# Designs tried in a protein design run: designed miniproteins, single chains, continued (4). Part 16

Each design is a single chain, and the fold is of that chain. pLDDT is the mean over its residues in the fold that is shown.

## One batch from the design tools (miniprotein)

Design m12556
Fold by ESMFold2-Fast:
Structure m12556 (fold): chain A 78 residues (1-78)
Amino acid sequence: SLSKEEIEQRIKEIEEEIEKAKKEIEELKKEIEELKDATSKEGILRLIGLEIRLIGLETNIELYEELLKRLKEELKSL
């Protein structure tokens, strides 16, 4: 079993990762908006790459939020 201090440290680390991912998502959404009317092959390929990256980050946040929820419940049970 994790100690209270270990759980609190893990929660902090995950919250920091979620905040970093949210900032990257905000920047990606801005780039996607700027490229939405791209008609060149290079522009379209870049847009696809950014959209794939966005999906990956959104998925990672969902996984981190589930882990965070579980860790907070463990902390609450101590």
Scores: mean pLDDT 86

Design m12557
Fold by ESMFold2-Fast:
Structure m12557 (fold): chain A 62 residues (1-62)
Amino acid sequence: SMSTEEVARLVAEKLREIGAAVDEAVAASAAAIAAARAAGASKAEAQAAGLAAFREALKRHL
């Protein structure tokens, strides 16, 4: 059986992995918004593209 200390370490590792996945998804969203705006998309269209990119990036890691 795992000790409390071992469980805490595994939880910390998982939280770091989740944090990295979220950071990557946020970066993907920002890049999609910037690309959409550069292509002449409306604010609403750019926001929709950002949300789609965020969801897609999270699906690759979760």
Scores: mean pLDDT 86

Design m12558
Fold by ESMFold2-Fast:
Structure m12558 (fold): chain A 95 residues (1-95)
Amino acid sequence: MEELEKLIKEANEVSDKLRTLIGQAEALIRAGKPLPEDLINEVKEQIKKMEELRKKLFEASKDATPEEQRKLAHVLAVLSIEIAAADYLLEINKR
């Protein structure tokens, strides 16, 4: 239980960081400005951390109760959407 709660907390912290970086990227795109390399690299690092946490959460879900599994399914879905959104913004910036 405590290990699962720690992983969820870490995932939420990375999610908040990634959301902030995406907001900064969107503001720059709206202003017609290029994304700084440092911002691109930070987004890529947060995506890697999120993928690792998603994998750990998925493995932890195998031993979870049905109630915990339902909660984890929601968290994993949100993380997957956030990763996809971040990847999409990086791909648009390449063009």
Scores: mean pLDDT 78

Design m12559
Fold by ESMFold2-Fast:
Structure m12559 (fold): chain A 77 residues (1-77)
Amino acid sequence: SEEERQELKKLMEELGIKPEHRDALRAAVEGVRTASELEKRLPLVPGIDAETRLKLYEYAAKKGKDVAEILREMAEL
């Protein structure tokens, strides 16, 4: 929804994930089906360090979603 898009934009800004890196986000989550595959790809995305990963997992849990789903939604912004 639009409300969720605004929330994701704010989260990206807080985490330092820039909109210009959406292509990198999309590439990192493209074809990922497991958490293990995602963990191998996340270090390749600018701004996603260990602290950022923790915050992403916390946000995903709060929304009842997988981290890959959150990152796909961010890439679509």
Scores: mean pLDDT 74

Design m12560
Fold by ESMFold2-Fast:
Structure m12560 (fold): chain A 68 residues (1-68)
Amino acid sequence: MSPAQQQAYTLINSISDPQVSQEYKQRFDELWQKYQDAKAAGDTKTQRQYLTEIGNLIHEMVELVDAE
């Protein structure tokens, strides 16, 4: 896995509520797939957008884990 996927899955696995953990996993997997699709298409603008959204999701998960 890429470093970003490893960090995201570490955070997902750290979420105490299994339902919330599963919802974040689905959100991350969807954004990651969209990022990979944009990368395959050579769409640099869309790649940057999804990387920003992935970064925001990771930050949201860090705050959630810290709040638990």
Scores: mean pLDDT 82

Design m12561
Fold by ESMFold2-Fast:
Structure m12561 (fold): chain A 103 residues (1-103)
Amino acid sequence: SHMERLRELTRRLEAKLESEEDRERARRLAEELIAQVLSLNPDMDEEERERVRLEARLVALARVLIENGRGLEEAREGLELVVKYSKDGLLNAEALELLRRLE
């Protein structure tokens, strides 16, 4: 399923981070994205919130990996999944921006 792929890929991207500083940065970026999306969509059900949390984590992890030049193929795979299946305009826009950096 899409949710299972998101969870697996999020775990794979997290495993590519080598420092606590990178993990903290990715966590903060994900929290900021989650807060923004949820503030714009207060009536989201729990399944939609779970998807948003996973997609935001994936985008945040991909950004940190791209900044460090590591895990670029896994980052690309995750970002393409967000672009294809995300229903959120903000998460889709962030993923598209990061994919352009991977050209």
Scores: mean pLDDT 87

Design m12562
Fold by ESMFold2-Fast:
Structure m12562 (fold): chain A 48 residues (1-48)
Amino acid sequence: SLGEKLAEEAEKLTPEEAARRMSEYMQQLIDDYRKNPKKIIEEFKKKK
């Protein structure tokens, strides 16, 4: 899942970098969700 991928990446990064990277992902998800909720859901289903 996306959460698992983010968690794994966070382990390798410094706390500051991990926080920034997660913030960027969250904002991207929110923006995409607002524009096309169905497309985002389909992407998550494909990735599991």
Scores: mean pLDDT 70

Design m12563
Fold by ESMFold2-Fast:
Structure m12563 (fold): chain A 78 residues (1-78)
Amino acid sequence: KEAIDEAIEKAREIVLSVPGVSQETADKIAEAIREAPDISTAVLKAMLILMEAGVDPETAFKVGKEIYKILKEAKEKE
């Protein structure tokens, strides 16, 4: 539905705001979120992709928390 698609786009924007993260990495994270069966899996996959791209674990965790908030709010509106 529209709310989840908007949430994924917001998550992509948050990821792109991290210094050194490429559009390609943001696209991979958006796809991982779309394919995830639940919010926890989506957040975990996003954090792992960020760390593989060279983002430190602390920053990846902070981004993951923001993605969790965005996805949780979208799911509550469905």
Scores: mean pLDDT 80

Design m12564
Fold by ESMFold2-Fast:
Structure m12564 (fold): chain A 55 residues (1-55)
Amino acid sequence: SEIRKEIKEMIEKGVDEEELAKKVREYAKIYGNDEVTLAAIEEIEKKLEEEKKKK
């Protein structure tokens, strides 16, 4: 998914957690009615939580 790739790159660049959360919310706002997009957003949120715990 394009969204997953963008989020992964942001994490690798060391973007702030707040900025990542904001980006995820924007994707949800724009694409929130697509079940496929919602599933992708949920996976991204899980990955963000995982990254937070690793640090």
Scores: mean pLDDT 66

Design m12565
Fold by ESMFold2-Fast:
Structure m12565 (fold): chain A 68 residues (1-68)
Amino acid sequence: SLEEKIKELFKITDEGVKKAKTPAEKSRIVSLGIAGVLLAVGYELENREDEALKAIDETIKKIKELMK
């Protein structure tokens, strides 16, 4: 569900923030997480659930890439 995907995004965002070393890096990760949720909500309001789920998955991948 979209709710479960959003929970996963919050978990990955929290893990990314804990791995980040500087306030700027933490801010970048949090900003990506927030932007991903807002984009998914936009798709959901348009009844575009598959695109909402994809937006969350792509945001999770971007945060994981920053954690490398």
Scores: mean pLDDT 86

Design m12566
Fold by ESMFold2-Fast:
Structure m12566 (fold): chain A 70 residues (1-70)
Amino acid sequence: SEEDKKLAEELYEYLKKLAEELIKNGFSLEEILEKIDEEIEKFKKLYPELPEELIKKLYEELKKYIEELY
């Protein structure tokens, strides 16, 4: 649904900004990915009806983005 896509996009932008802030502050790749995993799990608890496939695609794109910066 459009609402699900919007939520996934909002989560992606939030996590991307979080990752960029953590990179700027000298966190390791491992620490950043662990923090992102924690935020995704929290989000899944708040929006349990959000399609898992959307979350998976978001995570894959975000992980690729972060790894390319390291």
Scores: mean pLDDT 83

Design m12567
Fold by ESMFold2-Fast:
Structure m12567 (fold): chain A 65 residues (1-65)
Amino acid sequence: MKKIAVVGGPTEEEARELAEEIAAKHPPDEVILLVGATPEEVLEKAEKLRKETGAHVSGYATSEE
């Protein structure tokens, strides 16, 4: 089954760093980066993709303090 990771953060650097961490531990088939996204927006995107594609979709987000 196709695995998709939706990864978001306030900056491109933070989103990319988180995506690299996820890929190292649990390598997905596809990574989607959302720059400037809130955790809620990342989760909404992941749920939408899961319903549309039927793939295993996981959402990961980081935020600035």
Scores: mean pLDDT 77

Design m12568
Fold by ESMFold2-Fast:
Formats: structure tokens, C-alpha cells, sequence
Structure m12568 (fold): chain A 94 residues (1-94)
């Protein structure tokens, strides 16, 4: 979870979005297996990396999953941030 998430962040900062996606997908799997709310943060960053590569459909899916986790956790601030990013990628699909 945390190691994969941090490796994803490092790859994203380096603009290696393909590597960032792979690391964030691993972080999502590990956090979801543990029922961790951190899966929402990993999904949010996965959505950002997918959007950087123009994969707006998968980015939207990642943001929708992050929103559900944040809403379940009562984290309305992070849910709202994810909704704004979702709206931006949905405009790219129109």
C-alpha cells in the first residue's frame, strides 16, 4: 500500500505517468484488500495519472470509485475535489 503509493507519487512527479498508473493500481489493490480509506487517495491519484495520458474514460471510473470511498468515510472535502476532477474529464469525453 504505502510503498506502492509513494512510488506512484515519485513517478507522477517525474512525469512517468505509465509507471505512476502501475504503482497506484498496486496501491489500490493493497488498500482495498485491507478495507483502507487510503484506497480513495490512490484512486484519486490514479485518475490524475490516467487523465495525463488522455485515458479520460478510465480516469472518470477511478474518480467515481474515489468519490464513493470518500463519501462512505464522511470526507466531503476530498469527495468534492474528486467530483471537480470527474467533471473536467467528463467534459473531455463530450
Amino acid sequence: GMAAYREGDAAFAAKDYEAAIAHYEEAVREYEARGSVAAGDALFNLGKALAKLGDYEKAAEAYERAIRIYEEAGDEKRAEEARKNLEEVRKKLE
Scores: mean pLDDT 89

Design m12569
Fold by ESMFold2-Fast:
Formats: structure tokens, sequence, C-alpha cells
Structure m12569 (fold): chain A 81 residues (1-81)
């Protein structure tokens, strides 16, 4: 249980750092930080599912949303370079 919460907190911190880097024009660093945030977010969703906190459908939706957000950010970074 607590493991999923810890992973989610770390993911949020990395996402905040990624956003700050993106705002500073450090697109490559922002993408790298966001990729790490997404990986931790996916692990958090898997752990929450294993702990019975979320359904399989909620896990799949959470992971899909994280992946879609990462792809959008990568596309925006490419457009701004």
Amino acid sequence: MKEAEELAKKALELEKEARKAFEEGKYKKAIELYEKAVELGKKAAEKAYEAGEISEEEREEAIKKLEEELEKLKKEAEEKE
C-alpha cells in the first residue's frame, strides 16, 4: 500500500521538475525527467492494483493516460526546437 503512495509522490516531484525545465526551454531535460515520472507513475498504478486499491480497468486507463501525456509532451518539444 504505502509503496504505491511513495512511488506516486516521487513521480509527482519529477513531473514538477520536468515542467520547470520545459518552461526554462530545457526540452531534452524536461522529456527525460517526465519519462522517469511516467515510469514511476506506471509502477504506482501496478502496486495500487496489486494492493486492491484500483481495478484492472483503472490501472490500464491510468497507464494509457500517462503514456499519451508523455507522447504529447515529446511532440510539443519537437515542434519548439
Scores: mean pLDDT 79

Design m12570
Fold by ESMFold2-Fast:
Formats: C-alpha cells, structure tokens, sequence
Structure m12570 (fold): chain A 72 residues (1-72)
C-alpha cells in the first residue's frame, strides 16, 4: 500500500523537476504539491524512511521554485 504512494511521489517529483528545468514554474509547483501529498500518504502507511527522503526532496525543489519566482 505505502509502496504505491512512494512510487507516485517519485513520479510527480520527477515531473516537477522536468517542469522546473523548462521554466514552467506553475506546473513545477503543481507536480511538487502532488509529490508532497503522496509522500505524506506513504508516511501515514508506514513507509517512514522512504517518505522522509521524498519530503526532503520536495522541500528542496519547492525552495528552488520559490527562488526562481523571486528572481523573475
């Protein structure tokens, strides 16, 4: 159960990273929020170690998106 949420979080994180590379900050933020949602669901399902690492990566990506918005 938590494994499916982990995989979904990874998929959306990858999509958010690709959108950020393309300069699509709105799409990057949307996908990053989906990755966060799935990572939180994975944590609730007991995948604490995987979910913690995913939430760290989402937080870092959201910081980059915020920085890009502030400079443009």
Amino acid sequence: MGQEQVEKAREYLRKAEEALRKGDLETAEKYARQAERYALQAMSAGEVEEATELLRRVSELMKKIKEAKEKQ
Scores: mean pLDDT 84

Design m12571
Fold by ESMFold2-Fast:
Structure m12571 (fold): chain A 79 residues (1-79)
Amino acid sequence: MKEKEEAKKEALRLLGEAQRAVAEALAAGRLSEEEAERAGRRAQELAERAKKALEEGDVEKAVELAREAARVLLEAARR
């Protein structure tokens, strides 16, 4: 049980770091507002699906979806 809670916390932390990376890329002018909004919408959809999985008790699926949301944001920030 604790391992699933740790994975959830790690996924949330990674998502937070990804959001910061996007904000920094926007501030630096390396990412357009359109690209940030597109990545944000995709990440939000994945986060909503993660919330539903968590409500159904599927912590593993919720963590996977949260990590995918973070990946979408990080990929946008890397360009």
Scores: mean pLDDT 76

Design m12572
Fold by ESMFold2-Fast:
Structure m12572 (fold): chain A 66 residues (1-66)
Amino acid sequence: MAEEKLTPEQKKALDEAVERMKRFHSAPEEEIREAAIEALQKGAKTPSEIVMETTRLLAERERARR
């Protein structure tokens, strides 16, 4: 699975970012987690960077799904 390819540091940052986003976003946790993994693959390194990039990616995916 894509999550198994993450370093322990990346996995910790991912989990922290997903937990923060679950409190503020209405999207399902699964979709948030998938977008957060994509953010990490695009170069996000800190939980704050993951949150910011994931929010942008979720908005882009919503627009693209039309």
Scores: mean pLDDT 74

Design m12573
Fold by ESMFold2-Fast:
Structure m12573 (fold): chain A 56 residues (1-56)
Amino acid sequence: SGAEAALAAGLAGAERGAEAGARSAQDFMTYSASSGKSSSLDAGKAGREAALRALE
């Protein structure tokens, strides 16, 4: 059904977004520590926003 498909897609998107966001934030933070160009706050915010956007 359309509703069931939409729910499944939403859950899959949220899972992928959260995982990708967390990994991106950690990888960005590691790279940032090496370069000194970005803050942990920026990395964390970007990751959280990516996860939330993937939900929708």
Scores: mean pLDDT 64

Design m12574
Fold by ESMFold2-Fast:
Structure m12574 (fold): chain A 61 residues (1-61)
Amino acid sequence: AASAAEGAAAGAAGAGAGARRSGVPDTQKLINGGGEMGAAFAASGLSAAEAAAHAGQYVGL
């Protein structure tokens, strides 16, 4: 897809999924409850797009 809306949706979805892992992918973070960071985006009641946008903010720097 080459449209702006489809590009934004693909970017947001990729950023969300990847950012969850890239944000706190380390075992140290998992041991200290780092896995909860990814769960926090889901648990906060955000839509997938909104969660991806928040996560993408850190990854997309």
Scores: mean pLDDT 48

Design m12575
Fold by ESMFold2-Fast:
Structure m12575 (fold): chain A 65 residues (1-65)
Amino acid sequence: MTLPSAVARKDYTAKTPDELSLKKGERVVVLENVDSEHVLAQSLETGKIGIVPKSVLGEPGSVEV
C-alpha cells in the first residue's frame, strides 16, 4: 500500500532537531498524524524523517493543479 503523499507549498526551515526542513515543491510521505496541526513525514529527496506543520503541506490527491 502507498502511504499518503504531500508537496511542500512553501520553503520551511526546521526550528528544532525533531522538525524536517523542506523546499517549496519537495515531496514527502506522511507517516503519521502527530496532532491536528502537525504530521510526521519523510522527505523523498533526502530520506530524512521529521515533524512538519500541516499548513506547509499541500495535498496533491485532492487538489492537483
Scores: mean pLDDT 74

Design m12576
Fold by ESMFold2-Fast:
Structure m12576 (fold): chain A 78 residues (1-78)
Amino acid sequence: SAAKQVEELARASLPPRPTTLEIVRAVLDAAKSLGLKVEDLRVEHSGDRATLTATIVKEDGTKETLVLTAPASDAPPP
């Protein structure tokens, strides 16, 4: 799926301890490289993890939901 391709490409580009901004940029860069659009991007923190939720829009207008959870080095401790 398009969302899975964006997730896999983003994860491959992340450093071992990414910041929240690096996670967001990785997803946006991955989607752009695949010719996909990102809508409704949100980030939530839970403990030391960031969860990014976004809508990936394919060229045919079909939408898929992307959810990416990763450790964020800049997430505040609980």
Scores: mean pLDDT 80

Design m12577
Fold by ESMFold2-Fast:
Structure m12577 (fold): chain A 68 residues (1-68)
Amino acid sequence: GEVVLEVARELRLIGIDIDLELGFISEEEAEEERRRLEEETERRLEEVREKGLTSEQITQRILEEQEK
């Protein structure tokens, strides 16, 4: 469960880096998105531990947050 959450976070970080390299976002915006992603990942890890969510459910919740 937790490993899947960490992998999803890493994939999103790569996406932020690509957006920054292509000039779609600023360095400041990239840092803010990374900070927000870390905070969300920490909260999701706590939810996993409390609720015993499956890896698929965790991945889906992360994906929903990213599509805002």
Scores: mean pLDDT 71

Design m12578
Fold by ESMFold2-Fast:
Structure m12578 (fold): chain A 56 residues (1-56)
Amino acid sequence: LSEKEREAIRLWLEEGLSKAEVAERVGISRRTVSRLMERELERAVEELKRAVDRVF
């Protein structure tokens, strides 16, 4: 991930900013923010599945 993409994810997760606010702060389009959030959610779900399999 680029530094801008990483900052966008951090602002969304840690500060709870909306997609519009993240886009404005980072200087990227709302479309890019939405795409990043979707990819990160997909990764988080996959990570959770792996963690559950590891525990059981």
Scores: mean pLDDT 75

Design m12579
Fold by ESMFold2-Fast:
Order: C-alpha cells, then sequence, then structure tokens
Structure m12579 (fold): chain A 84 residues (1-84)
C-alpha cells in the first residue's frame, strides 16, 4: 500500500520533529487507508504508531488504548495452533 506507507513515513518525520498533532493526522490517515484495503497488519501498525505519539505526549491512557487495539488485531491474526 504505497499511499498508506507514505503516510506512515510522513507521520514518523513529524514525530521526530515533535509535531505530535501532525504525526497523529498522518497516522490516522494511514489507518483509514489500511482499513479501506483490509490490511489488518497495516491497521495494527498504524494503531501502534498512534499509541507511541500519545505516550510521548504523556497521555498514557490513550497510548494504552491504542497499543491494546494493535495487540488485539495481531493476536486475532495469529494461528490458533502455536505448538504441534
Amino acid sequence: MKEAEELLEEGNRFLEQGDFEKALEKYEEALRKYEEAGDKLGVARAYENIGKVYLKMGDREKAREYFMKATDIIVSNLPAIMFP
């Protein structure tokens, strides 16, 4: 997903600059693109990045919520059989 990947890269640049609001806008736009494409791993990645922004902003409650959203998607997409 070229557009969603580009949006994540833009979000990462804003996050590095400390522009948390712009980082969130880009990550949320990437999230929407991944959702439209049915890319569950992309959705999880976007949620994790949004969580990182909130964590850097000191909003631990929102960070936790987004990390849990990402984890739930990852767990739901793992094989149920882990050991043969």
Scores: mean pLDDT 80

Design m12581
Fold by ESMFold2-Fast:
Structure m12581 (fold): chain A 60 residues (1-60)
Amino acid sequence: SKEKIKLEVIKGMLEIARESLEWLLEKNPDMPEELKEALRKAAEELKKEVEELEKKIKEL
């Protein structure tokens, strides 16, 4: 269905965003700790969004 395709695309974009944030954290250890914490929290929230989208996709 069109809705399933839309959710799959959004999920893929969020997964790429999470991987990009994790990569930035690994490659920039000299980043201020406050920024590191913010990026870690953002990556965690993206992971939760991906899990919720996966559940919705399974229901379709």
Scores: mean pLDDT 86

Design m12582
Fold by ESMFold2-Fast:
Structure m12582 (fold): chain A 109 residues (1-109)
Amino acid sequence: AVTITQSPSEITVAEGETVTITSTSSAAVDSSKVRWFKKKEGEEEELLIANLQRAEGVDSRFSASGSGTTFTLTISNVKAEDTATYFNAAYSKTEQKWHYGSGTKVTVV
């Protein structure tokens, strides 16, 4: 099975700083089917990035890059409302299913 590992697993940052979250898959994934989403406790997940492009209505502070097995989400000028768990999801052509990363918990202080 394809495994997606996120680094860091948890990070605390000050407002105005930049957060970089990296995901690494155990095998190549479909780079045209890579997503990043944000989850706050008690709320529905929010799609931030699809195929390295921001989803509609998503703040320009969020950006993504990557290819092959390594993908990165960058949050610039972090705000208190960015406190959440962030997940990478990527599609495996070989297994014909989506795989989800373990998540990165971001706390803004």
Scores: mean pLDDT 86

Design m12583
Fold by ESMFold2-Fast:
Structure m12583 (fold): chain A 57 residues (1-57)
Amino acid sequence: MSLSPAEAAALGLSGLEHGVFQLWSRGYSNEQIGKILGISQATVSRHRRRVLARLGL
């Protein structure tokens, strides 16, 4: 699954949270997402939890 920029904005996702969600939805690991976005695996995991909370999942 993927979110349009308008859907991401409506859900209150930051550009970084949207980027994490898109890469995660494509099956990338926390390590791979962190490397692509220049953030730690722990930061990726925190953003994933925030995205899930905003999506009601």
Scores: mean pLDDT 74

Design m12584
Fold by ESMFold2-Fast:
Structure m12584 (fold): chain A 65 residues (1-65)
Amino acid sequence: SHLQKARELVEKAKEYLEKGDKETAINYVKEAAQHLKQAIQSGADLKEVLEVAGEARDVAEKIVK
């Protein structure tokens, strides 16, 4: 549920970053972070949460640079 939504949002962030739309990409990263928070609170596997968080961080770092 929330973990899957976070993964989908990270993939959308990557797509918009490839298109050069950094503003839309960062908004998807922010939405993914909210869903990751809910996934943790709902007892999602922390290893999977950390993997998705790492991908979101990589996208955010490319936006800032």
Scores: mean pLDDT 84

Design m12585
Fold by ESMFold2-Fast:
Structure m12585 (fold): chain A 63 residues (1-63)
Amino acid sequence: SPLPIAKAVKDYTAKTPGELTIRKGEILVIIDQIDDEYWLVYSLDTGKTGLVPKSVIEVIGYL
């Protein structure tokens, strides 16, 4: 299946080494939906990967 592309709808600061700090407006590729609260993403803006709460991102398209 195509990978979802998402946009950060608000800023988020990582609370653990496994999480990713993101800024509102960053474009992210969703790599894996780990659980019902956190998704593994790759930031197209920073080139970094990590977990973010699904509540801080919105799916806008697919690769």
Scores: mean pLDDT 84

Design m12586
Fold by ESMFold2-Fast:
Structure m12586 (fold): chain A 68 residues (1-68)
Amino acid sequence: STREKIKELEKKAAEAGEKQDIDKAIELIEELRELVENDESLSEEERESAVARYKGSLENAKKLKEEL
């Protein structure tokens, strides 16, 4: 299911961040954003909330990459 795939990708993104593999974290978060944007089975509120959250995570990851 999409929810299971999201959970696995979020876990992998967190692990990449913990290992300071920021490029991998950015890649995985972008995959998460595309996945939720294209899933019409999610409610409008769920999709908008998830997209906003992943966009915030991308901005934070890119900022960390610049500071490293």
Scores: mean pLDDT 78

Design m12587
Fold by ESMFold2-Fast:
Structure m12587 (fold): chain A 70 residues (1-70)
Amino acid sequence: MISEEELEREVEVAMAQIYAGVLLRIARKDPSKIEEEIKELEEKLKKEKNPEQKKVLQEAIEELKELQKK
């Protein structure tokens, strides 16, 4: 069975995925916020220690950059 510490890490990854999804939804409604959202995610990525959470944040940054191209 999963340990409490492992469960907490899984919850953190899930929360990062939810956070990224919310930012992408906001960016689709208001593209003017894309630049600020990218900056916020890059700062979080720089400070993040968990490689799985880093991947989630990096994917969100890439999605925002794609939205910025449109």
Scores: mean pLDDT 78

Design m12588
Fold by ESMFold2-Fast:
Structure m12588 (fold): chain A 60 residues (1-60)
Amino acid sequence: SDAEERKEVESRARSVATLADFLGNEEGRKLALEGLEYARQGDIEKAKELVEKAEEILKK
């Protein structure tokens, strides 16, 4: 459901932001937090795009 997908993306964004902060990766943290904001607004597609971009940056 849309509500379950939103919760999943919010949780994923928080986890990625926490990891980025731990690694000192400011760009990854910024993208993950932007993804969280879009998920909260219900823009799940944009939220997923930003979280995936943050994950890519953290993989280096």
Scores: mean pLDDT 85

Design m12589
Fold by ESMFold2-Fast:
Structure m12589 (fold): chain A 73 residues (1-73)
Amino acid sequence: SMLEEAEKALKEGEEALKAGDKEKAKKYFKEAMLLASVALLELAVRKELDKRKEEVEKLVEIEKKAEKKYLEL
């Protein structure tokens, strides 16, 4: 799912950052933001935001964390 792909991208970014690879971290954080944003947009278009509140909360959290980390790099 796009949620799982966004979670993977966020984790890969965090691992790259721990390894000191800022360029790789930046790429993954950008990917996590894009995946989370697209997933949220698809849920909104389908009018499923209320049905999938836990998924929405996780996607919003991923987007916020990835954006913050990206801007700090």
Scores: mean pLDDT 85

Design m12590
Fold by ESMFold2-Fast:
Structure m12590 (fold): chain A 58 residues (1-58)
Amino acid sequence: MSASDEVFELAIENAPSEEVKEFIRAMKEGDLEAVAAASAEVFEAAAREIQRAKELLE
Protein backbone atom coordinates (compact mmCIF):
# COMPACT_ATOMS: atom_id res chain seq x y z
CA MET A 1 0.00 0.00 0.00
CA SER A 2 1.44 3.37 -0.96
CA ALA A 3 1.85 6.26 1.50
CA SER A 4 -0.53 8.31 -0.66
CA ASP A 5 -3.26 5.65 -0.30
CA GLU A 6 -2.86 5.69 3.49
CA VAL A 7 -3.09 9.50 3.58
CA PHE A 8 -6.33 9.44 1.55
CA GLU A 9 -7.82 6.73 3.81
CA LEU A 10 -6.96 8.73 6.94
CA ALA A 11 -8.46 11.88 5.39
CA ILE A 12 -11.69 9.97 4.59
CA GLU A 13 -11.89 8.59 8.16
CA ASN A 14 -11.40 12.09 9.63
CA ALA A 15 -13.69 13.90 7.16
CA PRO A 16 -16.32 16.06 8.94
CA SER A 17 -19.18 15.21 6.55
CA GLU A 18 -20.27 12.78 3.82
CA GLU A 19 -19.76 15.49 1.19
CA VAL A 20 -16.10 15.85 2.20
CA LYS A 21 -15.68 12.04 2.19
CA GLU A 22 -17.00 11.86 -1.39
CA PHE A 23 -14.65 14.70 -2.42
CA ILE A 24 -11.62 12.89 -0.95
CA ARG A 25 -12.68 9.58 -2.58
CA ALA A 26 -12.91 11.33 -5.96
CA MET A 27 -9.42 12.80 -5.50
CA LYS A 28 -8.04 9.35 -4.59
CA GLU A 29 -9.50 7.91 -7.82
CA GLY A 30 -8.09 10.80 -9.89
CA ASP A 31 -11.42 11.47 -11.62
CA LEU A 32 -11.37 15.23 -12.21
CA GLU A 33 -15.07 15.34 -13.19
CA ALA A 34 -16.02 13.50 -9.98
CA VAL A 35 -13.78 15.87 -8.00
CA ALA A 36 -15.60 18.88 -9.52
CA ALA A 37 -19.03 17.37 -8.72
CA ALA A 38 -18.05 16.46 -5.14
CA SER A 39 -16.47 19.89 -4.50
CA ALA A 40 -19.76 21.57 -5.51
CA GLU A 41 -21.57 19.43 -2.89
CA VAL A 42 -18.97 20.35 -0.23
CA PHE A 43 -19.40 24.09 -0.98
CA GLU A 44 -23.20 23.74 -0.80
CA ALA A 45 -22.96 21.97 2.58
CA ALA A 46 -20.52 24.63 3.88
CA ALA A 47 -22.85 27.44 2.74
CA ARG A 48 -25.74 25.79 4.61
CA GLU A 49 -23.63 25.52 7.80
CA ILE A 50 -22.54 29.18 7.54
CA GLN A 51 -26.17 30.29 7.11
CA ARG A 52 -27.21 28.17 10.12
CA ALA A 53 -24.42 29.70 12.23
CA LYS A 54 -25.49 33.23 11.23
CA GLU A 55 -29.06 32.52 12.36
CA LEU A 56 -27.82 31.22 15.74
CA LEU A 57 -25.66 34.35 16.28
CA GLU A 58 -28.50 36.86 15.74
Scores: mean pLDDT 73

Design m12591
Fold by ESMFold2-Fast:
Structure m12591 (fold): chain A 92 residues (1-92)
Amino acid sequence: EMEEEVRSETMRMMLLAQSVINEVKKLLAASPTDAAARAKALEALDQQRELLEKSKKRILEKYPGSEIAKEAEEEFDKLLKELDKLKAEAEA
């Protein structure tokens, strides 16, 4: 029950984050000098980062000290790092 809930949420958030990352990469590749495209990419990255942070905190608070929550934290941290890298590229 607890493990299923954490894994389901983690997988859902991973798929959502990967979709956003792919969309942002395509947007920036198609219009690298378009200020409007860059602004849209930054907004999408900021929204996804907030969703990942909220999901991470919820899992850690609900299942403190569990191995599955720690695994979820590691996966979310990897996604957050990728989002931060894309944001730096979009802000340049």
Scores: mean pLDDT 81

Design m12592
Fold by ESMFold2-Fast:
Structure m12592 (fold): chain A 69 residues (1-69)
Amino acid sequence: SMEEIRELLRRLHEEHGVPEALTEEVLAAIEAKRGEEAERLLTRIYLEHPTPATAELLNELGREIRRYV
């Protein structure tokens, strides 16, 4: 759901130091149903924040995106 997507993005920003501008860019891509762009941005987040906790949140987010787009 979009609510779960927003919560996962909020946690990436607040708990794992992902810039708010980047999480907003991901949200905009998802809302526009630009699935390939959203996945590219998730890859960028992992490359910039390569931790197991970030990977787990990004995997959950990827599952939610595939259900939405």
Scores: mean pLDDT 86

Design m12593
Fold by ESMFold2-Fast:
Structure m12593 (fold): chain A 97 residues (1-97)
Amino acid sequence: MKEEKLKKAKELLEEGKKLLSEGKYEEAIEKFREARELDPSIEAEALFYIGLAYLKMGKYEEAIKYFEEAIKLAPDSPLAKLAEKGIELAKSLLETE
């Protein structure tokens, strides 16, 4: 049962990533939210991809918020380093206006 939830959460993450690549940002965010609710072990990864979706939508303040939440959950991870770069990019885009 627990392994089945994790597998389904990972499948939802992959569906979300595909939607993100297709420019379907709102639909991608919904898939990432479903994945997060299904298994908390993927929460940091789901939050990171929600941040990426907001970044792609030009919602830089929201992107920063989700990246910061992902870092808080997994601070010493490769994911945190990617989220930190996402924050730097979002801040740079806010500064260039």
Scores: mean pLDDT 84

